# Designed miniproteins, single chains, part 74

Each design is a single chain, and the fold is of that chain. pLDDT is the mean over its residues in the fold that is shown.

## One batch from the design tools (miniprotein)

Design m2717
Fold by ESMFold2-Fast:
Structure m2717 (fold): chain A 87 residues (1-87)
Amino acid sequence: MSLEQIAKAILSIADVDGNGKVTLDEVIAAMELILGRPLSDEERAAVREAIAKADKDGDGTLTVSELTEALGLLPEELVARLQEGLS
């Protein structure tokens, strides 16, 4: 599974208004649904840092392309767990 496929799955779950953008809180909520568990404090911090680095406009929202970039910055173990949850 590609990072872009994970990003599209997150947007499909989180983008309730259909505008093609998601917030940090929506990404975390979607990840927790995919994993079937809450994120750890360490995982939550990693997601926050990755999203802050990928959010080029600084508006607190991410497109599928920016979310794909953020997923590439996450720990490999977390990405693997998200891939398992989507299988």
Scores: mean pLDDT 78

Design m2718
Fold by ESMFold2-Fast:
Structure m2718 (fold): chain A 84 residues (1-84)
Amino acid sequence: MEAEREREEEERRKEELEKEIEELREEILRLSKEAKEKGADLKKVTLITAASLELAAAEFELELGRLEEAERNLERARELLKEA
């Protein structure tokens, strides 16, 4: 009973993380385009690039089934974007 519930919760958590990754990827793409069109400080470009790498790491960890690591990388990507 408990093992079945854990599997369902893990599957839902995985779906939530996939949605959050997709949303954040869209934000990164918008910020990247804006930086290219309007010009941006090297610091801003570096933060956007770092956020993209953390997002890619989150996606990779999620594919490996490492939900906690994926969440941590996603949180770090969001933190970097807030500074950009």
Scores: mean pLDDT 80

Design m2719
Fold by ESMFold2-Fast:
Structure m2719 (fold): chain A 58 residues (1-58)
Amino acid sequence: DAARILAQLAGISVAQARAIIEARRAGDEKAFREAAEKAGLTPEQARAGVDVALALAA
């Protein structure tokens, strides 16, 4: 599960990780930025984390 991997890598909750991944999959850049900021991540950190989490979940 990519959300679990992202949560572990970024040190955030699984719920925060799910919100970030869902926003990215939906292509909603505003929701993605908001979810990342609420989790204490920059948008760049969130993008890098999602890319790694999706690769490891595949």
Scores: mean pLDDT 84

Design m2720
Fold by ESMFold2-Fast:
Order: sequence, then structure tokens, then C-alpha cells
Structure m2720 (fold): chain A 58 residues (1-58)
Amino acid sequence: DEDEELVAFVKSHNVATLSTIPGIGPELARQLRADPEAAVARLDPEARAALMQAIKRS
């Protein structure tokens, strides 16, 4: 499940690292770390694509 992979990726990275991803930024990075499951479910298509690219590069 894509959302499970995104949640796992968020949980394995700190706010500083997540905020460096183009399309995420510091505010969204804090939201993702505060409540990964809810924040991932509410991601807009651009932010979702950015996280998916970060996973593929990892």
C-alpha cells in the first residue's frame, strides 16, 4: 500500500530531513511527523509525488 510506504518513510526520517524535500517544506514536515497516517492521507498530489520520488532515490 502506497500510504503505508509513505508513512514508514516519514517515521524513518526526522523533520529536518523531510523539510529538505522539494515540495514538502518545514511546516508540512512537522505535520507529517506529528501525525504521519493522517498527514499522508491528506497530502496533495504534488507533495505525495515528492515523497514517492524521495523513497525511490533512497
Scores: mean pLDDT 81

Design m2721
Fold by ESMFold2-Fast:
Structure m2721 (fold): chain A 64 residues (1-64)
Amino acid sequence: SELAARAADAAATAAALGDAERAVKGSQEMGKYGGKPEAAEKAAAYARQGDAVAAATWASLAGR
């Protein structure tokens, strides 16, 4: 959904800025809005590790 894609963009941006807590929350919201739950979980895990590129990649897949 569009909401899942927006949450993915917000999560990726937060991860790039070093805001792991916001990145994790954005990835979880992506799952709520009909994203793919496994991909959303991977995005959140990479965001917690500070890997912005991996977090953004999995977030985009979770958002469709």
Scores: mean pLDDT 66

Design m2722
Fold by ESMFold2-Fast:
Structure m2722 (fold): chain A 90 residues (1-90)
Amino acid sequence: MAAYEAGRAAAEELLANSTEEEREQYRADARAALRRLLERLPAALAAADAQDPGAGVERAREVALGQIGALLALAGDEALVAEVLARLEA
C-alpha cells in the first residue's frame, strides 16, 4: 500500500503542475502503460513465484501496485485499473 500511495501522490502532483495539453498526453501514455502491464503481468508473477515462492509474488504485486497508483491518477480509466488490480489479487 505505501508504494501505491506514493505513486498516486507523485502523479497527482505532476497533474497539478501540468497544462491541459500535458494532462491529455499523460492520460494517453498512462492508459497505454496500463494495457502493457496487463499483458505482461501473468508472466511476471509466474517468474517471481519461480524465483521466490510466495514472497516473490507478494513483492512483485507491491511493485505493480506502486506503478498502478501513479498510472491510475494519470489515466483516469477506472475500468482498466480495476482489471489490473483484480489480476494482481488473483
Scores: mean pLDDT 72

Design m2723
Fold by ESMFold2-Fast:
Structure m2723 (fold): chain A 70 residues (1-70)
Amino acid sequence: SAEEEIRRLQEGIAEALAAGDFERALELGEKALRLLSEYLGKKYGLSKEEVEELFKKGVEETRKALEELA
């Protein structure tokens, strides 16, 4: 299921962050955001455009949060 895939990605993100592998963490994070956006799209009947906007917004917010930590 999408929830199980997201959980595995979250575990991978936590491991990557613990290892200081921020590039891997970002790659896995983008995959998790894509799956979450698609999951929410199916659950709430969102259009393809709405799903894409959710994904883009999630990526942008994640980048801003990382910039604040730098």
Scores: mean pLDDT 77

Design m2724
Fold by ESMFold2-Fast:
Parts: structure tokens; sequence; C-alpha cells
Structure m2724 (fold): chain A 109 residues (1-109)
């Protein structure tokens, strides 16, 4: 379960560096679009880490921007499925925590 407008990137095993560079370019382009949310699950690949740093720097200029980066191999469907469940659970827990914080703030005033 991805958010509306969320992007799921799937890379095959041994994906050529040229295609990984294109993915990094797409992530940078998405960082410029305020209506886009990218679901978070990424690899330690150097090009992706550099693109993530650029996205985080842009997000720091607008603290409302939410970043979720997903990169999974096509041959690992269980990892993709576990990721989907983790994202859904995380979103549910964040909504519950926000509700508790809002209730606590109301009690202090």
Amino acid sequence: PLLPGAVLLVLEPNTPDEKIERVAEQLRALAADPDVSVALYYTDHPLVKEAVRELEANAAADPVTRLYIVIATKDDPETVEKYKKAVAEGERLLAEEQARMDAAIAQHH
C-alpha cells in the first residue's frame, strides 16, 4: 500500500550503472514536485545514497515534504511484500501517534 502519487522503483539483479544513474536523476526530478510522495525503502548503492542526500537537502527547505524512496529487485517479491506491509503499518502508527499528540496538547491548555 503506497500513498497516492507514491513511486515504487524496481531494479533487476545486476542492473547496469547507467540505469541506476537514471533512477537517481528521476528521484532528483521528483524532489522538485511538491505533489509527489516517494515511498521509503532504499539500497546502499552510492548513486542512490547521493540522490537521497539531495532529496533530504531539498526536504529540509520545506519541512512538510515527506520522502519515501523504494528500490527493490524484481527477483525478490517477498522483500517488496514485506516493504508494503511495513509502510502500511508505519502510516497507521504515525496517524495514531499524531492523534495522541493532538489530544495531549489539548489537555495542556
Scores: mean pLDDT 54

Design m2725
Fold by ESMFold2-Fast:
Structure m2725 (fold): chain A 77 residues (1-77)
Amino acid sequence: NEEIQKLILEGQRHLGEGLAAERAGDLKTAAEHYRKASKYFEEAARLYEKQGDLQLADLFRLQSEYLRKKAEELEKK
């Protein structure tokens, strides 16, 4: 599914940018990118669930939740 793959690629792009920002000490920019990555993976999970791919939906839902929590932790610093 082209739509789901696009969402995953955007999520991965933001994850990479978040990691780069975190390594540079820009925690606010890192948190913003982790939140965006989380939203893209959440949307991918929703579409996988809609098409019956429950294993992939769960995988991306867990990834989304992990990144949301990571952003929250960085925002506390």
Scores: mean pLDDT 89

Design m2726
Fold by ESMFold2-Fast:
Structure m2726 (fold): chain A 67 residues (1-67)
Amino acid sequence: SREEIERQIEAIREEVRKAKEEGRPLSDIWQWLAQKLAELQRNTPPEDMPFLRELINELIFEIQAER
Protein backbone atom coordinates (compact mmCIF):
# COMPACT_ATOMS: atom_id res chain seq x y z
CA SER A 1 0.00 0.00 0.00
CA ARG A 2 1.02 3.65 -0.36
CA GLU A 3 1.07 4.00 3.44
CA GLU A 4 3.58 1.11 3.68
CA ILE A 5 5.75 2.70 0.97
CA GLU A 6 5.66 6.07 2.78
CA ARG A 7 6.63 4.37 6.08
CA GLN A 8 9.56 2.54 4.42
CA ILE A 9 10.83 5.71 2.72
CA GLU A 10 10.58 7.63 6.02
CA ALA A 11 12.50 4.84 7.80
CA ILE A 12 15.22 5.02 5.12
CA ARG A 13 15.36 8.83 5.43
CA GLU A 14 15.77 8.54 9.23
CA GLU A 15 18.54 5.92 8.86
CA VAL A 16 20.42 8.15 6.38
CA ARG A 17 20.09 11.07 8.83
CA LYS A 18 21.53 8.95 11.69
CA ALA A 19 24.39 7.67 9.50
CA LYS A 20 25.32 11.26 8.57
CA GLU A 21 25.20 12.30 12.25
CA GLU A 22 27.50 9.34 13.10
CA GLY A 23 29.99 10.59 10.48
CA ARG A 24 29.70 7.62 8.11
CA PRO A 25 31.37 8.09 4.71
CA LEU A 26 28.93 9.18 2.01
CA SER A 27 30.04 6.21 -0.15
CA ASP A 28 28.94 3.76 2.60
CA ILE A 29 25.60 5.54 2.93
CA TRP A 30 25.04 5.32 -0.86
CA GLN A 31 25.90 1.58 -0.92
CA TRP A 32 23.43 0.90 1.92
CA LEU A 33 20.77 3.12 0.30
CA ALA A 34 21.13 1.37 -3.09
CA GLN A 35 20.56 -2.02 -1.42
CA LYS A 36 17.54 -0.79 0.59
CA LEU A 37 15.92 0.83 -2.45
CA ALA A 38 16.45 -2.36 -4.50
CA GLU A 39 14.73 -4.39 -1.73
CA LEU A 40 11.84 -1.91 -1.57
CA GLN A 41 11.39 -2.03 -5.38
CA ARG A 42 11.34 -5.87 -5.32
CA ASN A 43 8.60 -5.84 -2.65
CA THR A 44 6.40 -3.17 -4.30
CA PRO A 45 3.36 -4.15 -6.44
CA PRO A 46 3.48 -2.93 -10.09
CA GLU A 47 0.47 -0.62 -9.52
CA ASP A 48 2.37 1.32 -6.79
CA MET A 49 5.66 1.50 -8.73
CA PRO A 50 5.11 5.05 -10.18
CA PHE A 51 4.44 6.34 -6.64
CA LEU A 52 7.55 4.57 -5.29
CA ARG A 53 9.73 5.96 -8.12
CA GLU A 54 8.54 9.52 -7.35
CA LEU A 55 9.40 9.16 -3.64
CA ILE A 56 12.79 7.59 -4.46
CA ASN A 57 13.63 10.47 -6.84
CA GLU A 58 12.72 13.01 -4.13
CA LEU A 59 14.82 11.14 -1.52
CA ILE A 60 17.87 10.92 -3.82
CA PHE A 61 17.55 14.63 -4.71
CA GLU A 62 17.41 15.56 -1.00
CA ILE A 63 20.48 13.46 -0.15
CA GLN A 64 22.47 14.89 -3.10
CA ALA A 65 21.42 18.50 -2.26
CA GLU A 66 22.72 18.10 1.33
CA ARG A 67 26.31 17.67 0.11
Scores: mean pLDDT 80

Design m2727
Fold by ESMFold2-Fast:
Structure m2727 (fold): chain A 61 residues (1-61)
Amino acid sequence: TTKEAVEEAIKQAEEARKQGKYELAASLYRDAADGYFNIGDIDKAREARKKAEEAEELHKQ
């Protein structure tokens, strides 16, 4: 996984969230979190995981 690919996943997740597609946004944030973890950016991986959890919670509402 490249840093550019992970950043594109974040961008797609943000767009999905804006469209109210929270389940898709959560999935994309989880993929990005795994990607950040694989390239060694642990802080951004944790942030992406939290955003995935927030999107999952919004989907329940």
Scores: mean pLDDT 83

Design m2728
Fold by ESMFold2-Fast:
Structure m2728 (fold): chain A 60 residues (1-60)
Amino acid sequence: SREAEIEDEISLLVQRIMSDPTVSPEQRERVLELARQANYSTDLEEREKLLEEIKRILEE
């Protein structure tokens, strides 16, 4: 399902930032906060927007 795809992608991005030394502490903190918000959200559209924001931060 789309919900499972979003959850899997967020989980993979979180795993990446925890092991990637090129990710700044500030980027890591922002991504973890957005991942937390996605975990508490019941709205698929909100979760997709949060995933897109995580990707945007990691492209900085």
Scores: mean pLDDT 82

Design m2729
Fold by ESMFold2-Fast:
Structure m2729 (fold): chain A 65 residues (1-65)
Amino acid sequence: MTPEELYEEAKRLIEEGGDVTKAAMLAASAAQKGDIEGAREVLDLLVEKGYITPEQAEAMLEAAA
């Protein structure tokens, strides 16, 4: 699975079933594979919907560095 595919899957999980934890994990995996932009988009969506804080999103991206 490419980073782009991980990002698309994470977005679907948020839209289809609200599996926020799995979506966040897939976003972190995408970041680890170099798709920081795709991972950030998913994490920003989770922040916008109130599932995680901006601080948690930043921590997940840093953990992937």
Scores: mean pLDDT 73

Design m2730
Fold by ESMFold2-Fast:
Structure m2730 (fold): chain A 62 residues (1-62)
Amino acid sequence: SSAELYAILFGIALKEVRELFPELSEEQAREVAERAARKAMETGKVTTEEIRELVEEVRRRA
C-alpha cells in the first residue's frame, strides 16, 4: 500500500538524515525525513543533495 511504502521511505530517510546531520533536533530530522519521503513517493527518488537542501530549508525556518 502507499502508506506502507511511505513508512519504509520515511524510515530510510530518517536514518540517513540522523547519520549525516546528527546535530539536528529530533523534530527537525523528522520534518526533513517527511519531506524527503514525500518527494521519493512523488518522483521515485530523492538524492543526498536534495536532502541537504531540505535540511537548510528546515534550519532557516527554525
Scores: mean pLDDT 84

Design m2731
Fold by ESMFold2-Fast:
Structure m2731 (fold): chain A 59 residues (1-59)
Amino acid sequence: SAMEEEKRALAEELVARTPLLLADPNVPPEQAAAIALERLLGLSLEDLRALHEALFGPP
């Protein structure tokens, strides 16, 4: 759905643009990114939009 696509796009952009906030020296970067993406996808679309706006400004 369009909502699921937007939610995934926002989560992927957040992971791509804030890797240092998601880095764990005991976890390989690929696994750390996957865990972060899963956690972000657990948030509501509204929460993801609010977080994206807070970090990068309004769309």
Scores: mean pLDDT 75

Design m2732
Fold by ESMFold2-Fast:
Structure m2732 (fold): chain A 67 residues (1-67)
Amino acid sequence: MEEELRRRREELAREIAADLLEVAADFYEELAKTSENAEELLAEARELRARAAELRGDPERAAELRA
């Protein structure tokens, strides 16, 4: 039972972290719409989404986002 709780906590933590990274990426994309540094902000947004994909176990999508 304790092992099941630890697994669930780890899964939840990774999912929360991935969701937060995507929220941060959305924020960077919104800032890019009115910023002098749009290209840099969009690059950071893509990297945040790639890290979120890796946390969700999708390295293929992470590679696509970084390409």
Scores: mean pLDDT 81

Design m2733
Fold by ESMFold2-Fast:
Structure m2733 (fold): chain A 62 residues (1-62)
Amino acid sequence: MTKEEVDAYKKKGDEAEKAGNWKEAFRYYTQAAIGYAELGDLEKAQEYGRKALEAFRKYNGE
């Protein structure tokens, strides 16, 4: 994944989170986390993986 693609997924995740769309936030944050891991940014991969998990919990009622 390119940096531009990761930035796009991050932005879409943030927009979905602000809209309360936790399903889309989970989807986009997961893609951002994968992209950061592919780019070797493990700190950002962990950060966005955590955001994805929190979005999933909110969507799933946990």
Scores: mean pLDDT 86

Design m2734
Fold by ESMFold2-Fast:
Structure m2734 (fold): chain A 103 residues (1-103)
Amino acid sequence: SHMEALKEFEQLKKEFADELIKNINDREKVSETLRRFIEFAEKIKDKLSPEQKKEVDELIELARRYLETGDEEALDRVFAKLGVPSGVILEIGRELEKELAAR
């Protein structure tokens, strides 16, 4: 069922978002988490509708861009597409400001 696959994907998005946030200052763990996310997303997308597959493909492309280039903007877009709450986005912004101030 497309609805069951979508529910499973939404749950995976939440779990991976939480893991990424927990490890945000550990870029090796962020990369490991994104690689695992891509693997699960590739498996689940075959059960989704064409429109839902496009959303998953865009998320996979952003994750791969970060893994290949270290593009922090791509990582920020991954968080947004994973549905990270606005309060958590603000915390991520504060940590980035601290890192910039330490330079």
Scores: mean pLDDT 76

Design m2735
Fold by ESMFold2-Fast:
Structure m2735 (fold): chain A 74 residues (1-74)
Amino acid sequence: SDEEIKEKLKKQAEKMKEFAREVLEKDPASAEEILRLVEELEKALEEGDLEKALELFREASRLVFRTEARLLAA
């Protein structure tokens, strides 16, 4: 259901914000961009735009993965 999708996306948004805070000192540019995308995701969820929320979730997830991979390789 749409409600279950919203709940899962809200939970993922919270986890992404935690990740951004953890990497803020080592990669501030990526952390700030993740927080920006998550803020847009949260706005889309508040407005009920699930399609936009899922698109923003995909973008944020990709950036989280790329940031984590870069930091692991460094």
Scores: mean pLDDT 87

Design m2736
Fold by ESMFold2-Fast:
Structure m2736 (fold): chain A 82 residues (1-82)
Amino acid sequence: NEEIIRKVREMLDAIAARDAEAVRRYGAEAVELARRAGDEETARLIERATRLALEGIASGDEIDIGVAEVALASLITSLRNS
């Protein structure tokens, strides 16, 4: 879980920076880590959050960005309590 948490934090930093390339990279790496751990639910959540963040960055939609940030922050809390 620690490696997934680290990648999700890197995604959150990239989202805050509006760095679409970094969001795509860290999102893909976090999904791969979750799938290797057998956690398909976490992988799907990260995929959805990555898509929302990228769509929000591309369109300037702060609601999509905010939804992605909240989902990823909540995921970190859940993984730390597991």
Scores: mean pLDDT 87

Design m2737
Fold by ESMFold2-Fast:
Structure m2737 (fold): chain A 76 residues (1-76)
Amino acid sequence: MENLEKGKKALDEGKYEEAVKYFEEAIQDDPNNAEAYTLLGIAYYKLGDREKAKEYFQKAIELDPNNLIAKALLEE
């Protein structure tokens, strides 16, 4: 929970590499956290790594098939 919050703050501040580290920790704490995968995908997309972003959006959808945000971003 705390790592997810720290990641969101880093993402809001444009610290995308720092956000990636916090979201990776959040996934280690809870591997079924679809939100953490979605946010990690967004962080990679902001870093210009569209292939990794797509991979994490796919994982988020696998965990939550009704995740409309990850689906919309994956289809870009």
Scores: mean pLDDT 80

Design m2738
Fold by ESMFold2-Fast:
Structure m2738 (fold): chain A 73 residues (1-73)
Amino acid sequence: SLKEKLEELRKEIEELKKDPSVPQEEVEELERLVKEAEELYKKGTIEDELKAGVLLIAASGEILVLKRRLERA
């Protein structure tokens, strides 16, 4: 569900924030995407829920890319 995905991504971002090698700008962008998705989800329209889903997919992708980059740095 979108609620579970929002909680999952917030936890992943908190773990990334503990790593001093993670750029602050990238953490701020991820926090922005998740916050925007949460605000859209809370509006409760079908259109806003679809937009929230797209933003959560984007945030998930960015987290995956960042984790992979850190593994190879």
Scores: mean pLDDT 82

Design m2739
Fold by ESMFold2-Fast:
Structure m2739 (fold): chain A 63 residues (1-63)
Amino acid sequence: ATKTLTVTLNDDGDAAKKVVGTATVREEDGKVHIDVAVDPSASAASQAQAAALALNQARAAAV
């Protein structure tokens, strides 16, 4: 069975700030697939932070 984890991405990585995107982490056949969707109106810094946060969350979920 496929396991799916959805992570909410916040501006500057702060949970108290606006949601700027989502990351979906899906495990299939022992492999981890990561899909990241971010608001294109978010600042470049927010987009970079969201991508880094999604990668860190995926690493945590993979173990």
Scores: mean pLDDT 65

Design m2740
Fold by ESMFold2-Fast:
Structure m2740 (fold): chain A 82 residues (1-82)
Amino acid sequence: LSDEELAELFRESARGVEEQIEALRREGRVREAAEKAREAAREAEEAAEYLKKQGYEKAAEVAREAAERFRRLAEELEREAE
């Protein structure tokens, strides 16, 4: 896999997870949506560090951006689930 291929795969994977989180939110399962977003943020952050270490700059950047989005989403959902 090239850096560009890994970046594309990561974007597709992140999109799928975002869709799952939104589906949970629509069902009123806000606490589960928050937990999934938090897990996704942690996994994306770990993936970004790993990819950067391996020299995959583009894929690492995509993963880092995904981690930031999931972290913000988790914070919003956790406040909503209060």
Scores: mean pLDDT 87

Design m2741
Fold by ESMFold2-Fast:
Structure m2741 (fold): chain A 56 residues (1-56)
Amino acid sequence: ITEEEKEKIAEAAAKGVREVGGSEEEVKQTRDRVLAAETIEEAEKAGAEGVILAGD
């Protein structure tokens, strides 16, 4: 996975976190997790989990 792909997934996840009413801290945590991923699948999973947790 490239840095560009990670950044796109991170931005999509950040938008998702904000849409469910997540805080900017949750946005940052979700982005950091996506950027730490080694594969596209891991990045997408990290983003989705971040949105789910923020929606709690």
Scores: mean pLDDT 80

Design m2742
Fold by ESMFold2-Fast:
Structure m2742 (fold): chain A 103 residues (1-103)
Amino acid sequence: MELSEEAKRIADEVLRRAREQGLTPEEAFNLAVELAKKAGLSVEEIVQALTYVADRLIEEHRDDPAAQAEITRAYAKAVLKIAEEEGRPDLVEQARAMLAASE
């Protein structure tokens, strides 16, 4: 995924803090949304940053299906929340489909 330099910088900072502070996936995604909103990123850039964080966390847990499922659910919840806040029905549908697939 090709991220803007700012979105990648935020995603990398979130991943660093998640490792150093032992953040849960939900805490990591909430931090990513907070930092991205503070930086003035678009909804598209926020979703890109969340996707990058999810991809990196899934790769780190490639041998743990339960952890991958938790990461996917946390990611989908974060995307759903930003999509609902910004009035994006396309992203709401995408996030709900991902949550349904993880049941």
Scores: mean pLDDT 82

Design m2743
Fold by ESMFold2-Fast:
Structure m2743 (fold): chain A 80 residues (1-80)
Amino acid sequence: MDLSLILRAIALILRAIGLEIDAEFIEDEELRKEILELAERAKRLALEALEAEGEEAERLLEEAEEELEKAERLLEEYKA
């Protein structure tokens, strides 16, 4: 696997962990659950990308990033 893909996967996993920590402080139980589910899915996809090669790894990383962006948008809307 390319070093750049490995670094992207690690960055996405760390972002997901950060979202899981932030979600612990959300009082809205439905929103908390949704953010946790998105973060967990993104973390799984990033971990799967580490075991994949080439185009498949890139696709998994793109899917993980999309799930994280959804969770981050929900968190920002909650803060607004």
Scores: mean pLDDT 83

Design m2744
Fold by ESMFold2-Fast:
Structure m2744 (fold): chain A 74 residues (1-74)
Amino acid sequence: MSMEEKALKLAEEALEKMKGKSDEERNEILQEMEKKLLELGLSVEEAEKIATAVYIGYEENRPELALEIIKRTL
């Protein structure tokens, strides 16, 4: 599995986990995702861009935007 595929899977899992959660719980999910992205070898800047994309995608109910940003970042 490529780094892009692993990052996309982590983002999709985070988006699903964020459903029905509090703001605090959603922030914890995003932080855990960023940690896993860093463990994959992404830079801090890349991990932060992906986390921001996932957050925006969740808030706007547009998960496709998060996936597009991940593909452009990697």
Scores: mean pLDDT 80

Design m2745
Fold by ESMFold2-Fast:
Order: sequence, then C-alpha cells, then structure tokens
Structure m2745 (fold): chain A 106 residues (1-106)
Amino acid sequence: MRKALEERARQLREKSIEYYKKALDYRFSGNIEEAKKYSIEGLKLEIEYIRIQQQLEGPTPESEEMLKSLENALKSLENGDYKSASLYSSRYVGLQIRRIGDELDK
C-alpha cells in the first residue's frame, strides 16, 4: 500500500509540473484562456499530491498551511484574481523553503 501511494504521489507531482509548463507555453503564445485552464488543472494535481503526502506522513501544521495556500491560489485563479493567486503561490514556495531548511538541520 505505501509504495502504491508513493508512486501515485510521484505521478501527480510529475503531471502537475507538465501542466504548469503547458500553461507557461500558452501564456507566452498569447493563449490566456488555455494558460488559465492548465494552471487550474496543475494546482488541482498539486493539491492531491499534498493530500497523499498527508496520508503517508500524517497531517502536520506545515502541510495543512501549504494545502490552504494552494486551495486559496486555486480559488483566486478560478475567480480571475491573478494577483491574489500569485501571492498565495509565493506563500506556498516560502513554506517549502522553510521545510527544506528544517530537514537540512537534522
């Protein structure tokens, strides 16, 4: 069971990255509607990735805060509020940097 969840988490992260790359390509080609769709789908996959990480490791304050930041970014994008989506995405990155720092100290 654990190996199956780890493999699913890996696949979700990989697909999320692919969707973010597609969103970037569409944005540079001026196709804003497709860029938005792939950004939304990428965020949904990343949210599922965090949820599976919580199933494997148990929920932590950090993982719950990361999940809320991603959920807020998704809602902002769905509402066309790109500025708020950017702010919530920046918060998520800050939380990831803090987590990596904590691991390096152990």
Scores: mean pLDDT 77

Design m2746
Fold by ESMFold2-Fast:
Structure m2746 (fold): chain A 99 residues (1-99)
Amino acid sequence: KVTYVLAVAPASPPDGGPTRITVMLLEVRPGEAPRIVDRVSVPLTEEGARKAAIELVKKAKEMGIKIDRVTSADIPGDEETNRAVKAAVEAAKKEIEKL
């Protein structure tokens, strides 16, 4: 009945620093708000985003968690951010397939 979701989203720091990529492992129960199990935040690069996603997939496996779905959020018109988000999603899906 519990669904585990890997979510990739851009995050703007409250201090006005550069946009970062956040990868989150979420526990989703019917009728409840998602609970953050773990998260990793990295600078806005495709390689950093890929490594963060792979790291969190491996941590999920170590915790005995099966990831059911990978989701993402993007920023319309921000192609650099969207490329990093896409890189993380693709890396996560590929790493999950190896498990």
Scores: mean pLDDT 80

Design m2747
Fold by ESMFold2-Fast:
Formats: structure tokens, sequence, C-alpha cells
Structure m2747 (fold): chain A 60 residues (1-60)
């Protein structure tokens, strides 16, 4: 939902992967940032912020 998406956007911006707005919208730019993060961390590259991706974001 919007609050979860905003949290992911803020985290990816802090890490330098996402440059778009923190608007709570799961758009192409956010999905691209998630895929790059997943590739860098050896996770399945699906653009979906699943439990493993969220755990890796919290640990980064």
Amino acid sequence: GGPEVRAIQERLRALGYYTGPVDGVDGPALRAAIRVFQEKHGLPVDGVADAATRAALAAA
C-alpha cells in the first residue's frame, strides 16, 4: 500500500538507487530501482519488494 511504498522509496533514495518522488506509487522507476538493488544483493530480480528484499533494504 501507499505507506509501505513510501518507506521503500525513501530507503532506496537514501541508498542512491531511486531518484523519483516519494509519492507512494509503485511505478516503473521504483520497480527499476528495486531490480538494481536486488541484483546488487544477490536476490531474485523481480522488481517486487518481498520479505527478503525488505530485509535486505533494512540491513543496507
Scores: mean pLDDT 82

Design m2748
Fold by ESMFold2-Fast:
Structure m2748 (fold): chain A 62 residues (1-62)
Amino acid sequence: IPPLSPAQRAEVDRLLAEGVPPEEVIRRLGEEARRFAREQGLSEELVEAGERDVRESVRAYL
């Protein structure tokens, strides 16, 4: 599982500081990764894999 980038860690920290629950933070970052991958023209299989990887990386960081 790739580690979170500094920007992703900062976003997680910001959302937690704003009172967003951990499960919602995981969901939001996963959705952002999915949207980014689709914008880059990646296959749906790679989009799903990227979303899972980001969700697991956020969970490991928390």
Scores: mean pLDDT 82

Design m2750
Fold by ESMFold2-Fast:
Parts: structure tokens; C-alpha cells; sequence
Structure m2750 (fold): chain A 78 residues (1-78)
């Protein structure tokens, strides 16, 4: 299995790729960001049973970043 660090790198990279698309914010980008947030929240729910505190803090950071991204996209397409 991939290391805990590697498991977080995939959603982090996806988040960074979506953040890079902000200058051309679209309804499609909003949907992708909302789907990523849903995945991160599901990972946190599962992680509460198996992850150390540091892992949960990492997921919480990514969730907050995804929520901020969604707010920025909504503001840009309004």
C-alpha cells in the first residue's frame, strides 16, 4: 500500500491543479471542486477510524483549502 504521505499527495495535487484554473473559473471547475471536497470529507470520515491525529489535521487543511477554492470560484462566476 502507498505510504500515508503518498495517499495525501494525490488529493493535494488535484486541489493544486484546480486552484491553478481559477483565472478561467467556470461552472465545470465548480463541479470538480465540489466533487473533490466530497471525496476529502469521505476520506476524513473513514480516517477518523484509522488515521493518526497528524493525518486528520492534513485532511482538515485540504478540506479548508477546497472550501476556500469553491468560495472563490462562486465569486468569480457570479
Amino acid sequence: SPSLQEAFEVPKKKLEELEAKLPNATEELLKEAEELLKELKELKKLGELVLPEEGLEKLEELIKRAEELIKKIKAAIA
Scores: mean pLDDT 80

Design m2751
Fold by ESMFold2-Fast:
Structure m2751 (fold): chain A 75 residues (1-75)
Amino acid sequence: MKEEKLAALEKVIEDAKELIEKYSENEELQKLLEEVIEEAKKAKEALEAGDFETAEEHIKRILELIEKIRELLER
């Protein structure tokens, strides 16, 4: 489970980097994607340290940011 979460966070970082390059003209979307990368890195660091509570907090923030990104893309 820990390894699966780490792999998922790495994929989130990669996907967000690709979207930043794709939407280079959308400043609002780029800002949200940069926040996703930062939160994913913090969650990954917490998981590697065995701090599951901190990791869950950062994962929750990632989910909130993804919801905001979805709302922007649907508009």
Scores: mean pLDDT 81

Design m2752
Fold by ESMFold2-Fast:
Structure m2752 (fold): chain A 82 residues (1-82)
Amino acid sequence: MLKELKEKIKELKKKYPEYKEILELLEKAIKALEEKKYEEAYKLLEEARELALKKKAPKEILEVIIELEIEIGIEEIKRAAA
């Protein structure tokens, strides 16, 4: 459900403009995931997570990070099962 995550990130950018940098990293991670660049998506997600924890980002932003981590994990499992 990458489309729903992209829409949620756009809403969060309006609600939390001070966390725009983190949200932009998450948008880049989603784009990398759509392009099947899983290693790049993982690195961008880790950067977003570290920055979010350091800046004590709202739970709503942390939830997007967790949802994206699950999406990457599902794709890894699908590849291992094939």
Scores: mean pLDDT 80

Design m2753
Fold by ESMFold2-Fast:
Structure m2753 (fold): chain A 55 residues (1-55)
Amino acid sequence: GNKAIEKAIEVLKARGGKPLTEEEIKALAEELGISVRAARIAVVIARQKLEKEKK
């Protein structure tokens, strides 16, 4: 799978599904070596995947 999405899923699970702040999205982008925009997209996709698993 996409490593950025996989990491975003781990971060969301660690937070109990709470929305990430802009600062947390920036930290994720820096950790993965991607743009902040790419990190935001990864978080959106990760949240959609987690929501599908709950239904």
Scores: mean pLDDT 77

